# Designed miniproteins, single chains, continued (4), part 31

Each design is a single chain, and the fold is of that chain. pLDDT is the mean over its residues in the fold that is shown.

## One batch from the design tools (miniprotein)

Design m13114
Fold by ESMFold2-Fast:
Order: structure tokens, then sequence, then C-alpha cells
Structure m13114 (fold): chain A 59 residues (1-59)
């Protein structure tokens, strides 16, 4: 239970960091640049979610 909570909090923290970074990066950018930044953030979130699922399966 404690380990599952730790993994969940790490996942949430890293997810927020990715989102916050994307929000900062889009400031003053064109639509195309914003789309690229969001696409990159989405890929990072997908990779993080996959890692989180694999770590949960190991418990």
Amino acid sequence: MEEERRLRYEFLKKSLEIVDEAIEKIKGKTLDERNKIYSEAFKKLQELAKEYRERLKAL
C-alpha cells in the first residue's frame, strides 16, 4: 500500500511538471510551435503512464 502510494505521487508530480513546462514554453509562440510543444508533452505523458503501469504490475 505505501509503495503504491509513492508510485502514484511520483507519477502525479512528474505529470504536473510536464504540463507546467509545456504551459511555460507556449508563451509567445506561434500556433505551429504550440502544437509541437503540446505533442511533445503528450508523448512524455504517455511514456510516463506506461512506466507507471509497468511498475504497478511489478507489485
Scores: mean pLDDT 82

Design m13115
Fold by ESMFold2-Fast:
Structure m13115 (fold): chain A 69 residues (1-69)
Amino acid sequence: MKVIKEVLEEILGVSPVREDDDFFELGGDKASIEEVVKRLKEQGYEVDPADFYKYPRVKELSKVVKITK
């Protein structure tokens, strides 16, 4: 999903974010997870914070992001 890449680029200060990148290898931490979850929610998306630990790669994490109605 393009939206998660854009949010990660903004919050982690890295560009480009690629599908095979690992969130924690990009410099992500617990505080970064909270900011990503918040910004995705503001845009009408949701993700479980625990999924960052289960699916740290951008391509896998993108599959568990859901659109909120």
Scores: mean pLDDT 81

Design m13116
Fold by ESMFold2-Fast:
Structure m13116 (fold): chain A 60 residues (1-60)
Amino acid sequence: SPADRQALAQGEIEAAVEAMNEALKYAREHNLSTLEFVRRFADIYNEKLAELRAAHAAAA
């Protein structure tokens, strides 16, 4: 439904914001390079996306 698509999209945006904040904090604490920061963000975001998509599939 349109509501289900909107909820998933909102969840994906929230996951991205959370992953960005976590990656930025980690990067500052560990003096990461830009590439290391991007990799850390991708790892956190992919984990959050997998959990979100699994939860969405379980609700179907």
Scores: mean pLDDT 84

Design m13117
Fold by ESMFold2-Fast:
Structure m13117 (fold): chain A 90 residues (1-90)
Amino acid sequence: ADELALRYAREALRDGRRAVELALRALGPDGTLATAIAAALIGIGALFLAELALKLATSPEAKALAEEGRALAERGLALARAAIRRLDAA
């Protein structure tokens, strides 16, 4: 259980970080709606992986890593939604 939880948590962390990176790029001067949408989709996937990791996690370490992944995925999604709103208004 923990090995699989750690794998999903690490993947959620990686994808969550990518969602934040792309969302910040979309909020930048050369940001595009396509980049903002890509950030949102990656963030949704990262959130799903983080939730799976949390359900499978039995150790405090695995739970902490999964919670970190969830927080990054949630941040990425929030930033992506902000980018979509900004670019849709522009």
Scores: mean pLDDT 87

Design m13118
Fold by ESMFold2-Fast:
Structure m13118 (fold): chain A 62 residues (1-62)
Amino acid sequence: MSPIELAIMKDLGLSREVVEEARRLIEEGRYEEAIELFKKAGLSEEQARNAVEALKIALEER
């Protein structure tokens, strides 16, 4: 798990399982579903979009 993923978990109060499922959806190009997953986990739409963008960057910077 990247430092960005750990920061998202800590700052937004998300579980590892939620972040890992969101990462899988993003790897599949299913960005809107990853946003909805974060919203169901308690994030606002803006927080969910920002978390998805941060995870996209983390995946591209491997």
Scores: mean pLDDT 77

Design m13119
Fold by ESMFold2-Fast:
Structure m13119 (fold): chain A 55 residues (1-55)
Amino acid sequence: EELVEKIKKLFDEMVKLAREAVKASRDGNEDELQKLTEEMKKVAKEYQKLVDELR
């Protein structure tokens, strides 16, 4: 159950970062877009680890 809460939190964070990345892309802010993309990659790696633990 703790894993489910962690997964939910990571998913919410990913959605938030994705929206900010779309906005940064629209604004042409390449530096912000790159930082957001790196943060999304970190969240994706954590999500994959948690999914692997559920096996």
Scores: mean pLDDT 79

Design m13120
Fold by ESMFold2-Fast:
Structure m13120 (fold): chain A 65 residues (1-65)
Amino acid sequence: MLSPEEARRLAEEALGFRASREDAELAVKAVEATLAGKYEEAAKLSATLSGAGLVAGVLALDKLL
């Protein structure tokens, strides 16, 4: 029951240590796509966002599990 706005906050929190603004934006989009059930889109975004995007995705899924 997370809103897209909460997903953005989680992604920014996950990327907080020295993540670029561009990494944060891609992680936010990947998390939003995951929460919307658009897993193919989320996977594509995560593939271009190695490291930080993976961390953001894991944290978002952990909150949903």
Scores: mean pLDDT 61

Design m13121
Fold by ESMFold2-Fast:
Structure m13121 (fold): chain A 60 residues (1-60)
Amino acid sequence: DSPRVIDELEIVDSDEAIRELARRLGVSPEQVRRALREGLRVLREADAEVRRLVVTRNPP
């Protein structure tokens, strides 16, 4: 495929991506959406904590 303008991938908002993930996990697309949203929230919080830890790694 020549056109690679599609660099923005919204797997959480994409029905196609959610369906594919649901098929792989053997669960409903609704469950995948819920898990992805919850996982993203946890990852966001974890990323903030990791960033805080990295800042405190510098010797006082």
Scores: mean pLDDT 63

Design m13122
Fold by ESMFold2-Fast:
Structure m13122 (fold): chain A 88 residues (1-88)
Amino acid sequence: LEEAERLLEEGERALEEGRYEEALRLYEEARRLAEESDAPEEERERLLRRAVEGIARVYEAQGRVEEARELLLNFEIELALERMKKAI
């Protein structure tokens, strides 16, 4: 998952430079790579969380605060549902 981590770093830099469209693309690509990865669940969850948080930060920077909140809430719900499936 070196590629996903690299995309997260580039996304953070793009966000800091105000390149919101590029930051979104980089974070979305990192999210996709983490989802498609055969890496252990713990590492995948860590990278997915960083990507989703990055996307939310871009939304907030663009004034899309409600979309950022919905994205983060939906991600936490998805994680909770996945953990519940394992417990059952």
Scores: mean pLDDT 80

Design m13123
Fold by ESMFold2-Fast:
Structure m13123 (fold): chain A 70 residues (1-70)
Amino acid sequence: SEEEDRAAVFLRNAFGLTDEQVAELLGISVERVREAVEKYGGAITASLDRVAEYLGISREELVQRARALA
């Protein structure tokens, strides 16, 4: 989905996560993450609030999960 694509690109750019780490956090395949990055060219296309909403978690929990992977 577009929201999934935006979440993947945001996590990679904002937290410096690898494609594999983004895939683990979002519960999707690495191929899906790579497709999103190719589609958006590495631009920041989301926010912490939007990604947290998409995952159904708090902003604070999203930051903690991303930091644990990095």
Scores: mean pLDDT 78

Design m13124
Fold by ESMFold2-Fast:
Structure m13124 (fold): chain A 107 residues (1-107)
Amino acid sequence: DVREELIELAINGDYEGLEELLLERGFSPDVVLLTVRLAAGFRALYKLGKISEEEFREKLELVLELAEAVQRNASEEEIRRLVEKLGIDGADTLVRLALGLRKLLSK
């Protein structure tokens, strides 16, 4: 299962490998960039001892779910729920960015 491989790449900070695998899976470059940035942000929190490895893995699962939701043109309500579960500052900005990317991909 490719999802576990994506999570292991993110945990190890292999952002180039994460980017390459997401692109090979057909994710758009903008969605890949968002995914890598979110993964890197949560990894920084993990390295600073702000979240546990278990919490980091849970956040990475949500980041990948958000990427898939944006890529498949999911509803605004689904995207908002996923962003809210991430528990980050600037959630409203991330929702607007994700909805903008979803709209771009639908054209």
Scores: mean pLDDT 81

Design m13125
Fold by ESMFold2-Fast:
Structure m13125 (fold): chain A 89 residues (1-89)
Amino acid sequence: MEEETLGKRLNKLLDELDQAIKSGDIEKIKKLLDEIKKVIMEMKDLDLWLENIYPKIERLIKENLSPEDAEELLKYLEKLKKELEEYFK
């Protein structure tokens, strides 16, 4: 499988996620996070998630959403992180 193709898909999903976070569309954010998780699983690159994607998403959530929405999404993001860590064992 081509890393280049998956990287392009990931960048598009991250751009869509940024827009969804800025618009406060919680349902769309969760859907995009699930799709990003699948791409990371296919790329087999847990470090990309932990070092680049997770910190960027956490920051965007904290800067753009209400405290209540941010707490919900940060819990969801932590769940996805644990699922990815378990998958890569």
Scores: mean pLDDT 81

Design m13126
Fold by ESMFold2-Fast:
Structure m13126 (fold): chain A 74 residues (1-74)
Amino acid sequence: PEVAKKALETLEKMIEEGVSYGNALLAALRLLPPEVQKELAKKASEFIKETGGNVDEAYKKTLEYLKKVLEERV
């Protein structure tokens, strides 16, 4: 629970400080178990389709999804 809270705060701070969405996603993925990594990859693919191939917008939506997953553990 405490680790999840720190991970969420760190992720939010990275995004607010202007770290690229792709780099923030890569950092988060390295901390997550393979099962969660697969879920995020699937969500990113779905968001790419929704945004008509806009990778930046898709990664942004993927990070918002990750924030919700981390918040559920706090």
Scores: mean pLDDT 71

Design m13127
Fold by ESMFold2-Fast:
Structure m13127 (fold): chain A 58 residues (1-58)
Amino acid sequence: KGEELVKEAEYLHNVKKDYDQAITLYSEAVELYEREGDFEKAREAREKLAQVILEKAK
């Protein structure tokens, strides 16, 4: 489920600082939400994905 992927990715990003896993799970959430036609949730997941990528890129 997309919400489960987002929650796991948030945990990996904010608590574990596991950026690679967080990127993977946010990417999967985006694809899942787009497939379901939930473009608003897909956009929110993309914003989170972009934030993780920026933090990893240091």
Scores: mean pLDDT 82

Design m13128
Fold by ESMFold2-Fast:
Structure m13128 (fold): chain A 58 residues (1-58)
Amino acid sequence: SEAAARVAAAVADALVASGVDPEVARAAAAGDEAARQRVLAALDDATIAALEAAHGAA
């Protein structure tokens, strides 16, 4: 449905804003389990990068 597509797009956009690859983010938002696992891995990397940036460390 169009409503489901809009929600999936919004979730994908939020994941991309968090540093996730756009194609992986869209697949995960659509319910792909393999893409979801890739999002979890990418989110961990993004979280580490954000913490490093916050502490001003190289």
Scores: mean pLDDT 73

Design m13129
Fold by ESMFold2-Fast:
Structure m13129 (fold): chain A 92 residues (1-92)
Amino acid sequence: MEVELSDGLASSEEKAKKSTEELEEKRKEALEKGDLKKAAFLLGVLGSAYLAQGDYEKAKELYKEALELAKKAGDEELVKEIEEGLKLVEEQ
């Protein structure tokens, strides 16, 4: 349906995996720096990305880790957002 200009780098799956890898690296950096709020946010985004890819087990793990970090950070808004994401995974 779309016109792709580069055959080797233009697949939707490769684009999604690259974005997921970038988020994984940023999450590791946030954890190493002790930024629990940023780490929880990035884990929630990663959980959403894996959920969109159909990897429900990976998404569930990421959301659970994000919940623990968001609770430790005391960010009730993040906790609620991550709980909604986890609920979407559990309905699969």
Scores: mean pLDDT 74

Design m13130
Fold by ESMFold2-Fast:
Structure m13130 (fold): chain A 66 residues (1-66)
Amino acid sequence: MADELVKKGEEALKAGNYEEAARYFEQAIAVDPTNARAWALLGVAYFHLGDEEKADEAFAKANQAV
């Protein structure tokens, strides 16, 4: 379920595993594209990876999903 994938992504973020976190959030979004939290956290992961363009897109999707 999307919530479980978001939880795994958050755990990866806390560990500093930003690429792994992004993968979990991408999977959560594949399950539920309306999950604003998953989009917002994907943006955070991309920002930490230095991909500002993808981060901005993810944050825009999070705002659209709410």
Scores: mean pLDDT 82

Design m13131
Fold by ESMFold2-Fast:
Structure m13131 (fold): chain A 64 residues (1-64)
Amino acid sequence: SAEEHLKIAEELAKQALEDYKAGNKSRFASLVAAAGIHVAAAGMFDPELAEKAREYLKKALEEA
């Protein structure tokens, strides 16, 4: 479902920020890409919900 994909994307984004703080910028980039794939998958089910998740991820990435 869209909700399951967005939950995974959120967890991946949180892991990405921790890796960025630890200096693992390559792993940060990979996790951000993975989160984006799950947001795109959610958009196939619910584009409106996926757009809210994109805004959340954008804000989380700004905190890195």
Scores: mean pLDDT 76

Design m13132
Fold by ESMFold2-Fast:
Structure m13132 (fold): chain A 68 residues (1-68)
Amino acid sequence: MMKEELLKKGEELEKEGQEAFLAGDLARASTLFREAAKYYEKAGDKEKAKRAEQAAELSDQLLRERQA
């Protein structure tokens, strides 16, 4: 897969993650953001990968807080 295809897939997954986050589906958001981060890592975009991983971590944190 070309770098451009990997970046596009990451962007699509990140968008789906944002939509899930806004809908309150934090578990789905976390999964989608982690998948986006993996595609960004494959593409060599360390900054986007880090951002997506942080979004997944935030989603997990909020999910745990809501279950407490």
Scores: mean pLDDT 85

Design m13133
Fold by ESMFold2-Fast:
Structure m13133 (fold): chain A 68 residues (1-68)
Amino acid sequence: MSEEKKKKLLKLIGEILAIIGEIYDLDKEIEKLKGKDEEKLEELLKKKKELEERREKLLKEIDELEKE
């Protein structure tokens, strides 16, 4: 594996770990807001969906890099 490819892979892994951390924090906020603020809960659920979609995209990029 080239150094350039390795650096790109590590960067993508770092971004995925950051997203996982953000999802964990959002899950804690969602649990606290359950039954208290429906509008804010809906906004947090939308944000979580966007983060999950971004994570899936990054995982696909890693898979494609490993196949090269």
Scores: mean pLDDT 81

Design m13134
Fold by ESMFold2-Fast:
Structure m13134 (fold): chain A 110 residues (1-110)
Amino acid sequence: MLSDEEVEEEVRRGEELVREAEEEKDVSKAASLLSAAGIYAAIARLGGKTREADRVMGRIYRVTGDLHREQGNLDAAVKSYERAAEYYERSGDRKGAEEARRKAEEVARE
C-alpha cells in the first residue's frame, strides 16, 4: 500500500524522533518521543523495511534503557538493553548489539 519512498520517510522520521529523545531532558517528553518513534518503526515494518525498522527499535530500547538507568530502575534498564541487542542483531548492527549487551551486563552488576 505505501510506496518505498513513503516507507523510507517513515524510517527517517522514526530515527529523527529517537535523536530528539536522546537530547530531551524531560523524561516524560523523551518517553513520548520514543513511543512516537515506535509507531513510525511499526509502519516501516508493515511497508517491508523490516531491517531498518529493527534498527530504529534497537535505538528506541537503548534510549529507554538509558532513561530507566537514570531513574534507578535497574531491572527495567537491563531488560531494555537486552531487547535493544535483539533488535540490533536482527537489523545486522553487530556493534550496536555488542554495546547494548555491555550496557546490560554493566547495569546487572550494580
Scores: mean pLDDT 86

Design m13135
Fold by ESMFold2-Fast:
Structure m13135 (fold): chain A 110 residues (1-110)
Amino acid sequence: SAELERRRRDLAGAVGTEVAELLAKYADAPPETRRAIEEIASLLAEAAGAIAAGDLERAEALIREAERLLRKYVEEGLLSEEQAEDLRRLIERAREALREVGRLEAEAAA
């Protein structure tokens, strides 16, 4: 439905905005840290695109990969506590958007 498509775009757009804000906040981070943040942010931007398209399986896979990289980069000492917390919150926002779209699609199918 047009309403479901609009809701998917709105929810995905909110995640995309938070990705852009995170990248702007850490633009001047050290090169290795910046690359780690950019890699996770790129996966979450792709997840937002998948949510907008209704490809929930792809969105889930991308969010899981972002979680794996966050864990890896925290273990490698590439991320500060604040950077890790900001990325964790962004991942949770992407998951919330995915859950809400799944709920809306289930309602539309009923």
Scores: mean pLDDT 89

Design m13136
Fold by ESMFold2-Fast:
Structure m13136 (fold): chain A 86 residues (1-86)
Amino acid sequence: SQVTSLEFSDEEARELREISREVSKEMLEKNPGLDFDKMSAEEQREALIEYYELLIKKLEEKHSDNPKFQKAIENLKAFVESLKKL
């Protein structure tokens, strides 16, 4: 069954926050001096696409066996495609 909204447990929500922190760290390591306040709108959009693609990759590597994370990955992929059309 398809679900319109995703309900994560406290443990799953914590894991998402930890992965998001890892993604942010890797983004800064790959892009030294990354500062959204100093970036153009196009550079900000490209950085957001890179961020979410990296987040998707980490979720697929760590949680491909969890149905809630699989749905989150599908939703994030759709969101990235929407950003690419802007």
Scores: mean pLDDT 75

Design m13137
Fold by ESMFold2-Fast:
Structure m13137 (fold): chain A 60 residues (1-60)
Amino acid sequence: MPGLYVVTEDFTATSPAELSLKKGDVVEVLLDVDPERVLARVVATGEMGLVPKSKLEPAA
C-alpha cells in the first residue's frame, strides 16, 4: 500500500527496526513488509523504519 498516510495514534518503537510516531505525523509508505507492518519514511524528518498498518490511515 505505497503512498502518503497519517498516523492515527502515538506509537513508541519497541525494536531498533521500528519508527516512533506521534498522532498526526505524515509518513510515506515505501514497501509492504508483512500483513501487519509496512516500511515507511516520516515526511518531516526523513527517518525510515517499520510501522504497524493499524496506526495508519490514507492521507487522501
Scores: mean pLDDT 79

Design m13138
Fold by ESMFold2-Fast:
Structure m13138 (fold): chain A 109 residues (1-109)
Amino acid sequence: GPPAPRRLSDEEVEAELARLRALTAALGDMIAGLAQAVEAGLVSREEAERGAEEGARDLAAAFRAKAAAYADERVHRAMVELFRAVAAAAEKAGFARAAAIFREAAEAL
């Protein structure tokens, strides 16, 4: 079976929270940049939506594995908040399917 979830030290929790905050900001910037590329005519809305949807699925899969590895409520809560924040960014950008995948990932954690 999968290994039992590992307990994190307070130092490891703070480092992980910092990484999750940085990732949230980076993902928000990427989504905004993709929306700007659509407005500039550099990529079609359909191509951008497909890319965002694929990225959302990949991220959700990675974080399901990560959530299974850790037994810390603070890290778990921060992962949920990351998906909620990125879902809101995707929705604001008009990437409805990607936003739905991020929201579903938050609820499944």
Scores: mean pLDDT 85

Design m13139
Fold by ESMFold2-Fast:
Structure m13139 (fold): chain A 84 residues (1-84)
Amino acid sequence: SEELEKKVEEARKELYELVDKLVEEKNLVDIYKELTKRQAELQKEIQAIGRKVGDEEEALKRFTELNRDVMKYLQKKLEEKKKG
């Protein structure tokens, strides 16, 4: 599923860029709110592709992995900011 892989890659790039922006501009509560909102929107888009290509389980798995990676990246960026 090249379409699914490409969408997950695009979503990863977008969410990492969003984390970088939010960590600089927002407090922790607003970071979490804006990030989780965009993650929910991207989950729906990735699941829609999963339905289209007949691989909903793979779409869910790929999104779950992406979500885990993004949250680890957020934690890393917040720790780096504290160490200033």
Scores: mean pLDDT 85

Design m13140
Fold by ESMFold2-Fast:
Structure m13140 (fold): chain A 61 residues (1-61)
Amino acid sequence: SELAAKAEKLADEARKYLEQGDIDKAMELALQAGELAKQANNEDVIKRVNELIAEVQRAYA
């Protein structure tokens, strides 16, 4: 689905921002990816994005 593909692209971009130390931008993109993954109803993508969101949350600690 196009929504699932967009969700994965946003998740990849969120990971790049996380690697660069831009945690706020990483969270913004990860949350957008999560919303698209839910709309696509793709359980595998939802799971991967939720794991990414948890990783970004840990970076704030």
Scores: mean pLDDT 86

Design m13141
Fold by ESMFold2-Fast:
Structure m13141 (fold): chain A 58 residues (1-58)
Amino acid sequence: MKIYRALIDVPKQNDETLEFKKGELLELLEEISGGFYLAKSLKTGKIGIVNKKFIEEV
């Protein structure tokens, strides 16, 4: 399981994007084009798209 940490707070933008707070842990599910990942929040269990610039691998 590939785990990432949120670098900043990201509010909900639309139904496809993942919302999270700085320091929250995300599981990488899929790498998609344009510098985005499909990820799952380990806190909420929600799945959505996240910009790779806002997260770091741990």
Scores: mean pLDDT 82

Design m13142
Fold by ESMFold2-Fast:
Structure m13142 (fold): chain A 73 residues (1-73)
Amino acid sequence: SMEEEKRKKELENLRKTIEESKKKIKEATEEKLKKTKDEKERERIKEFTEGVIEGLELLLKGVEKAIERSEKL
């Protein structure tokens, strides 16, 4: 149905948004690291970014499973 196609498209858009957010966060982290000389601060930035990326990866897996379920009749 058109409603199922719309739901799938919304989930695909959410997947793309999460992937784009991951890319932007990685790029912002690289720029911040270029300006940061203190090793302890660099380590904190890396750890924070790794935690955020891990969270986004878990959310992405959830969205991918939802898309799979929407394809099975």
Scores: mean pLDDT 84

Design m13143
Fold by ESMFold2-Fast:
Structure m13143 (fold): chain A 91 residues (1-91)
Amino acid sequence: SIEEILKELEERKKELLEFLEEAKKKLSEESQKEVDRLEEEFKETFEEKKEEIRNAETLKEAERIYTIALAYLLAVRSEVLLLLRQDEKKK
């Protein structure tokens, strides 16, 4: 159902935001600012995707938008993992 998709999406968002906060504790000030920028962009895009899902005329369309939102979430996570790796190399 669309309600189940929205619930799963909110759980995924919460997990990512918790990951971002933990990552910032290990990052330089410069990398922390980049994570803050990624978080702001993520929150805006994610709210847009949630509205698109709520307005979807079919379950199949809602699932398609959900898949795009998950891909975007994974891209943000990957960018932050790259920042963590880059900061480790400066040691």
Scores: mean pLDDT 85

Design m13144
Fold by ESMFold2-Fast:
Formats: sequence, structure tokens, C-alpha cells
Structure m13144 (fold): chain A 60 residues (1-60)
Amino acid sequence: MDDKIKKAIEVEKKYREEAQKLMDEANKHVDTDPEKALELARKADEVYRKGIEETRKLLL
């Protein structure tokens, strides 16, 4: 019903997909390079949080 809601869903989905790709990559490195896995997981968290923030701004 609101164009803002549709745009917010699209933005959230994009950031969630990017964060998921980083988490998938982090999981591949857990056994071989835990430090790299941690860095990738941190980036995934940052991307996910940014997606939430951008979505909130669109809904406010």
C-alpha cells in the first residue's frame, strides 16, 4: 500500500543477501582461517545493521 514499504523491503532484502553471502564465506573459513572468518562475520553484521538502519529511515 505504501511505496515506502515496498522500497524498504527491497533495500532490506538487498542488504540481507549481501550479509548472507559474507556469512557463507565466513563459515567456509572457520576451520582453516578463524581470523578471516571473524573479519567476514563482522562485515556481515555491519552490512545487516546498515540494512536495518536504511529500512528504518525509509519507514520513518
Scores: mean pLDDT 81

Design m13145
Fold by ESMFold2-Fast:
Structure m13145 (fold): chain A 96 residues (1-96)
Amino acid sequence: SLEEKYKKAVEALKKFQDELIAALPSRADDIRELYDKAVELLKEMIERGEPLEKAVFKVLSFLFDWIDENLTDEERDVAYAILGKLAQELAKIVKE
C-alpha cells in the first residue's frame, strides 16, 4: 500500500540521517534540519497526489543539492556514499 511504502521511505530517510550524523557529527544539527525538510517535502508531494517515484526523485535531488552546496570536498565523498545507499533503498520501496 502507499501508506506502508511512505512509512518505509521515512524509515529509510531516518537511517540516512543517523548514518550521516555518525559520519559527520559536527553537522548533526544541520543534518537533523535537512531530514525534517526532506520528510516534509515527501509528505507534501504524496498529499498532492504525486506518484511515489516522482516524490522520491525530488527528495533525492533536494538531498544531493544540500550536500553539494553545504559540505566540503572530503565531507561530500562520505555523504554521497550514504546518499547512494538511500537511493538504492528508496528504489526498492518504490518497486514493491
Scores: mean pLDDT 89

Design m13146
Fold by ESMFold2-Fast:
Formats: structure tokens, C-alpha cells, sequence
Structure m13146 (fold): chain A 55 residues (1-55)
């Protein structure tokens, strides 16, 4: 279904974001890392909402 395709795309973006956070973690403070993770989570939610509106 179109919703399954959207869920798969979001899951892929979440995996990429997790890899990005892991890569950046050694160079960032815990506070900076939490901020990056929060910003990425917000971007994923906005992306999901936009895709659902088009479905």
C-alpha cells in the first residue's frame, strides 16, 4: 500500500539519522548530541506528515 511505502521511506531515513548520530558522537558533547538527535527527529516527523498529506 502507499502507506507501507511511506513507512519504509521513513524507516530508511531514521536508520541514516542513527548512523549520522553515531558518527558525530565522538566529536560532540552530550548536550550537542541530544540537540542534533532532536532536530533530526523533528525533520523526520515533518517529512512523514508531508508524505501522508500527498498519499
Amino acid sequence: SPLDAIDAQVAALEAENAATVARLAPGLSPEELEQVRRDLDEEIERRRAALLERA
Scores: mean pLDDT 81

Design m13147
Fold by ESMFold2-Fast:
Structure m13147 (fold): chain A 67 residues (1-67)
Amino acid sequence: LSPEEIERLRREYELRQKAMDEIQKLVDEGLSVEEALEKVAEKYKDTNPELARIAQELLERVRAARA
């Protein structure tokens, strides 16, 4: 991997960790994982579209796994 690619992956990892922290906070407040993912995606849609996209992708995977 190039240094630039490693830095990109590190930033992507940090973004995913931020998404997981927000989801965990909502779950701790009594929401299901699916509900938490929906709220994170909606909350960050305008302010952090990349984070919202990650949450939406995870939501689709969770729904597919339960089908």
Scores: mean pLDDT 79

Design m13148
Fold by ESMFold2-Fast:
Structure m13148 (fold): chain A 89 residues (1-89)
Amino acid sequence: SSADKRKALELFGKGVEALYKGDYEKAVEYFEEAIKLNPNFAEAWQNLGEALYKLEKYEEAIEYYKKALELDPNNEKAKENLKKAEEKL
């Protein structure tokens, strides 16, 4: 619904703020809630991967970057972040 998409955007914004503050576990929680409300939110999947990458959870980060690319194959940031995470394994 439009209300769910709006709430997903609000949660996404909080997740981005948490990432900038270094609160990576909080960022994960916000992005997971955003995705629960809007599963097609490619940018939320990509940023969830980035938060997990910061927590050094590289295998999980890879899974979510791949999900972001399923939804948006032209997401250059997700492509670059996927490569970076794969190089950590």
Scores: mean pLDDT 91

Design m13149
Fold by ESMFold2-Fast:
Structure m13149 (fold): chain A 55 residues (1-55)
Amino acid sequence: MEEAVKLAKEALEAAKSGDFDRARTLMAQAIKLGPNNPEVWKLAEEVAELLAKPD
């Protein structure tokens, strides 16, 4: 698995566990490493959906 995708998946896991600060940090790192990877942006959308639903 590409490092960017791996970080994006870790961000999604953090968001699912309620650790939104870590999810944001990991997602930012994933985008920095893979800004042209559509899988990274798809995972970023999933993370954003979870962040838009606080609690």
Scores: mean pLDDT 78

Design m13150
Fold by ESMFold2-Fast:
Structure m13150 (fold): chain A 60 residues (1-60)
Amino acid sequence: LAAEVAALRAQYDAAGTEAKNEVIKGKDLSQEENFKKAEELSGKVRTLQAAYDAAEAALA
């Protein structure tokens, strides 16, 4: 669970960084594509983080 959250965060960060770089280059299509991917991964990270926090709270 924690490892899966970390992997998705890394993917989200990579997509966000790529989108920012494409903004600087002025490539709208690449920017939009990376933004959509970042939103999708952000959703997955939020869901897994909530599950991880709930499991950790249950163990505490």
Scores: mean pLDDT 66

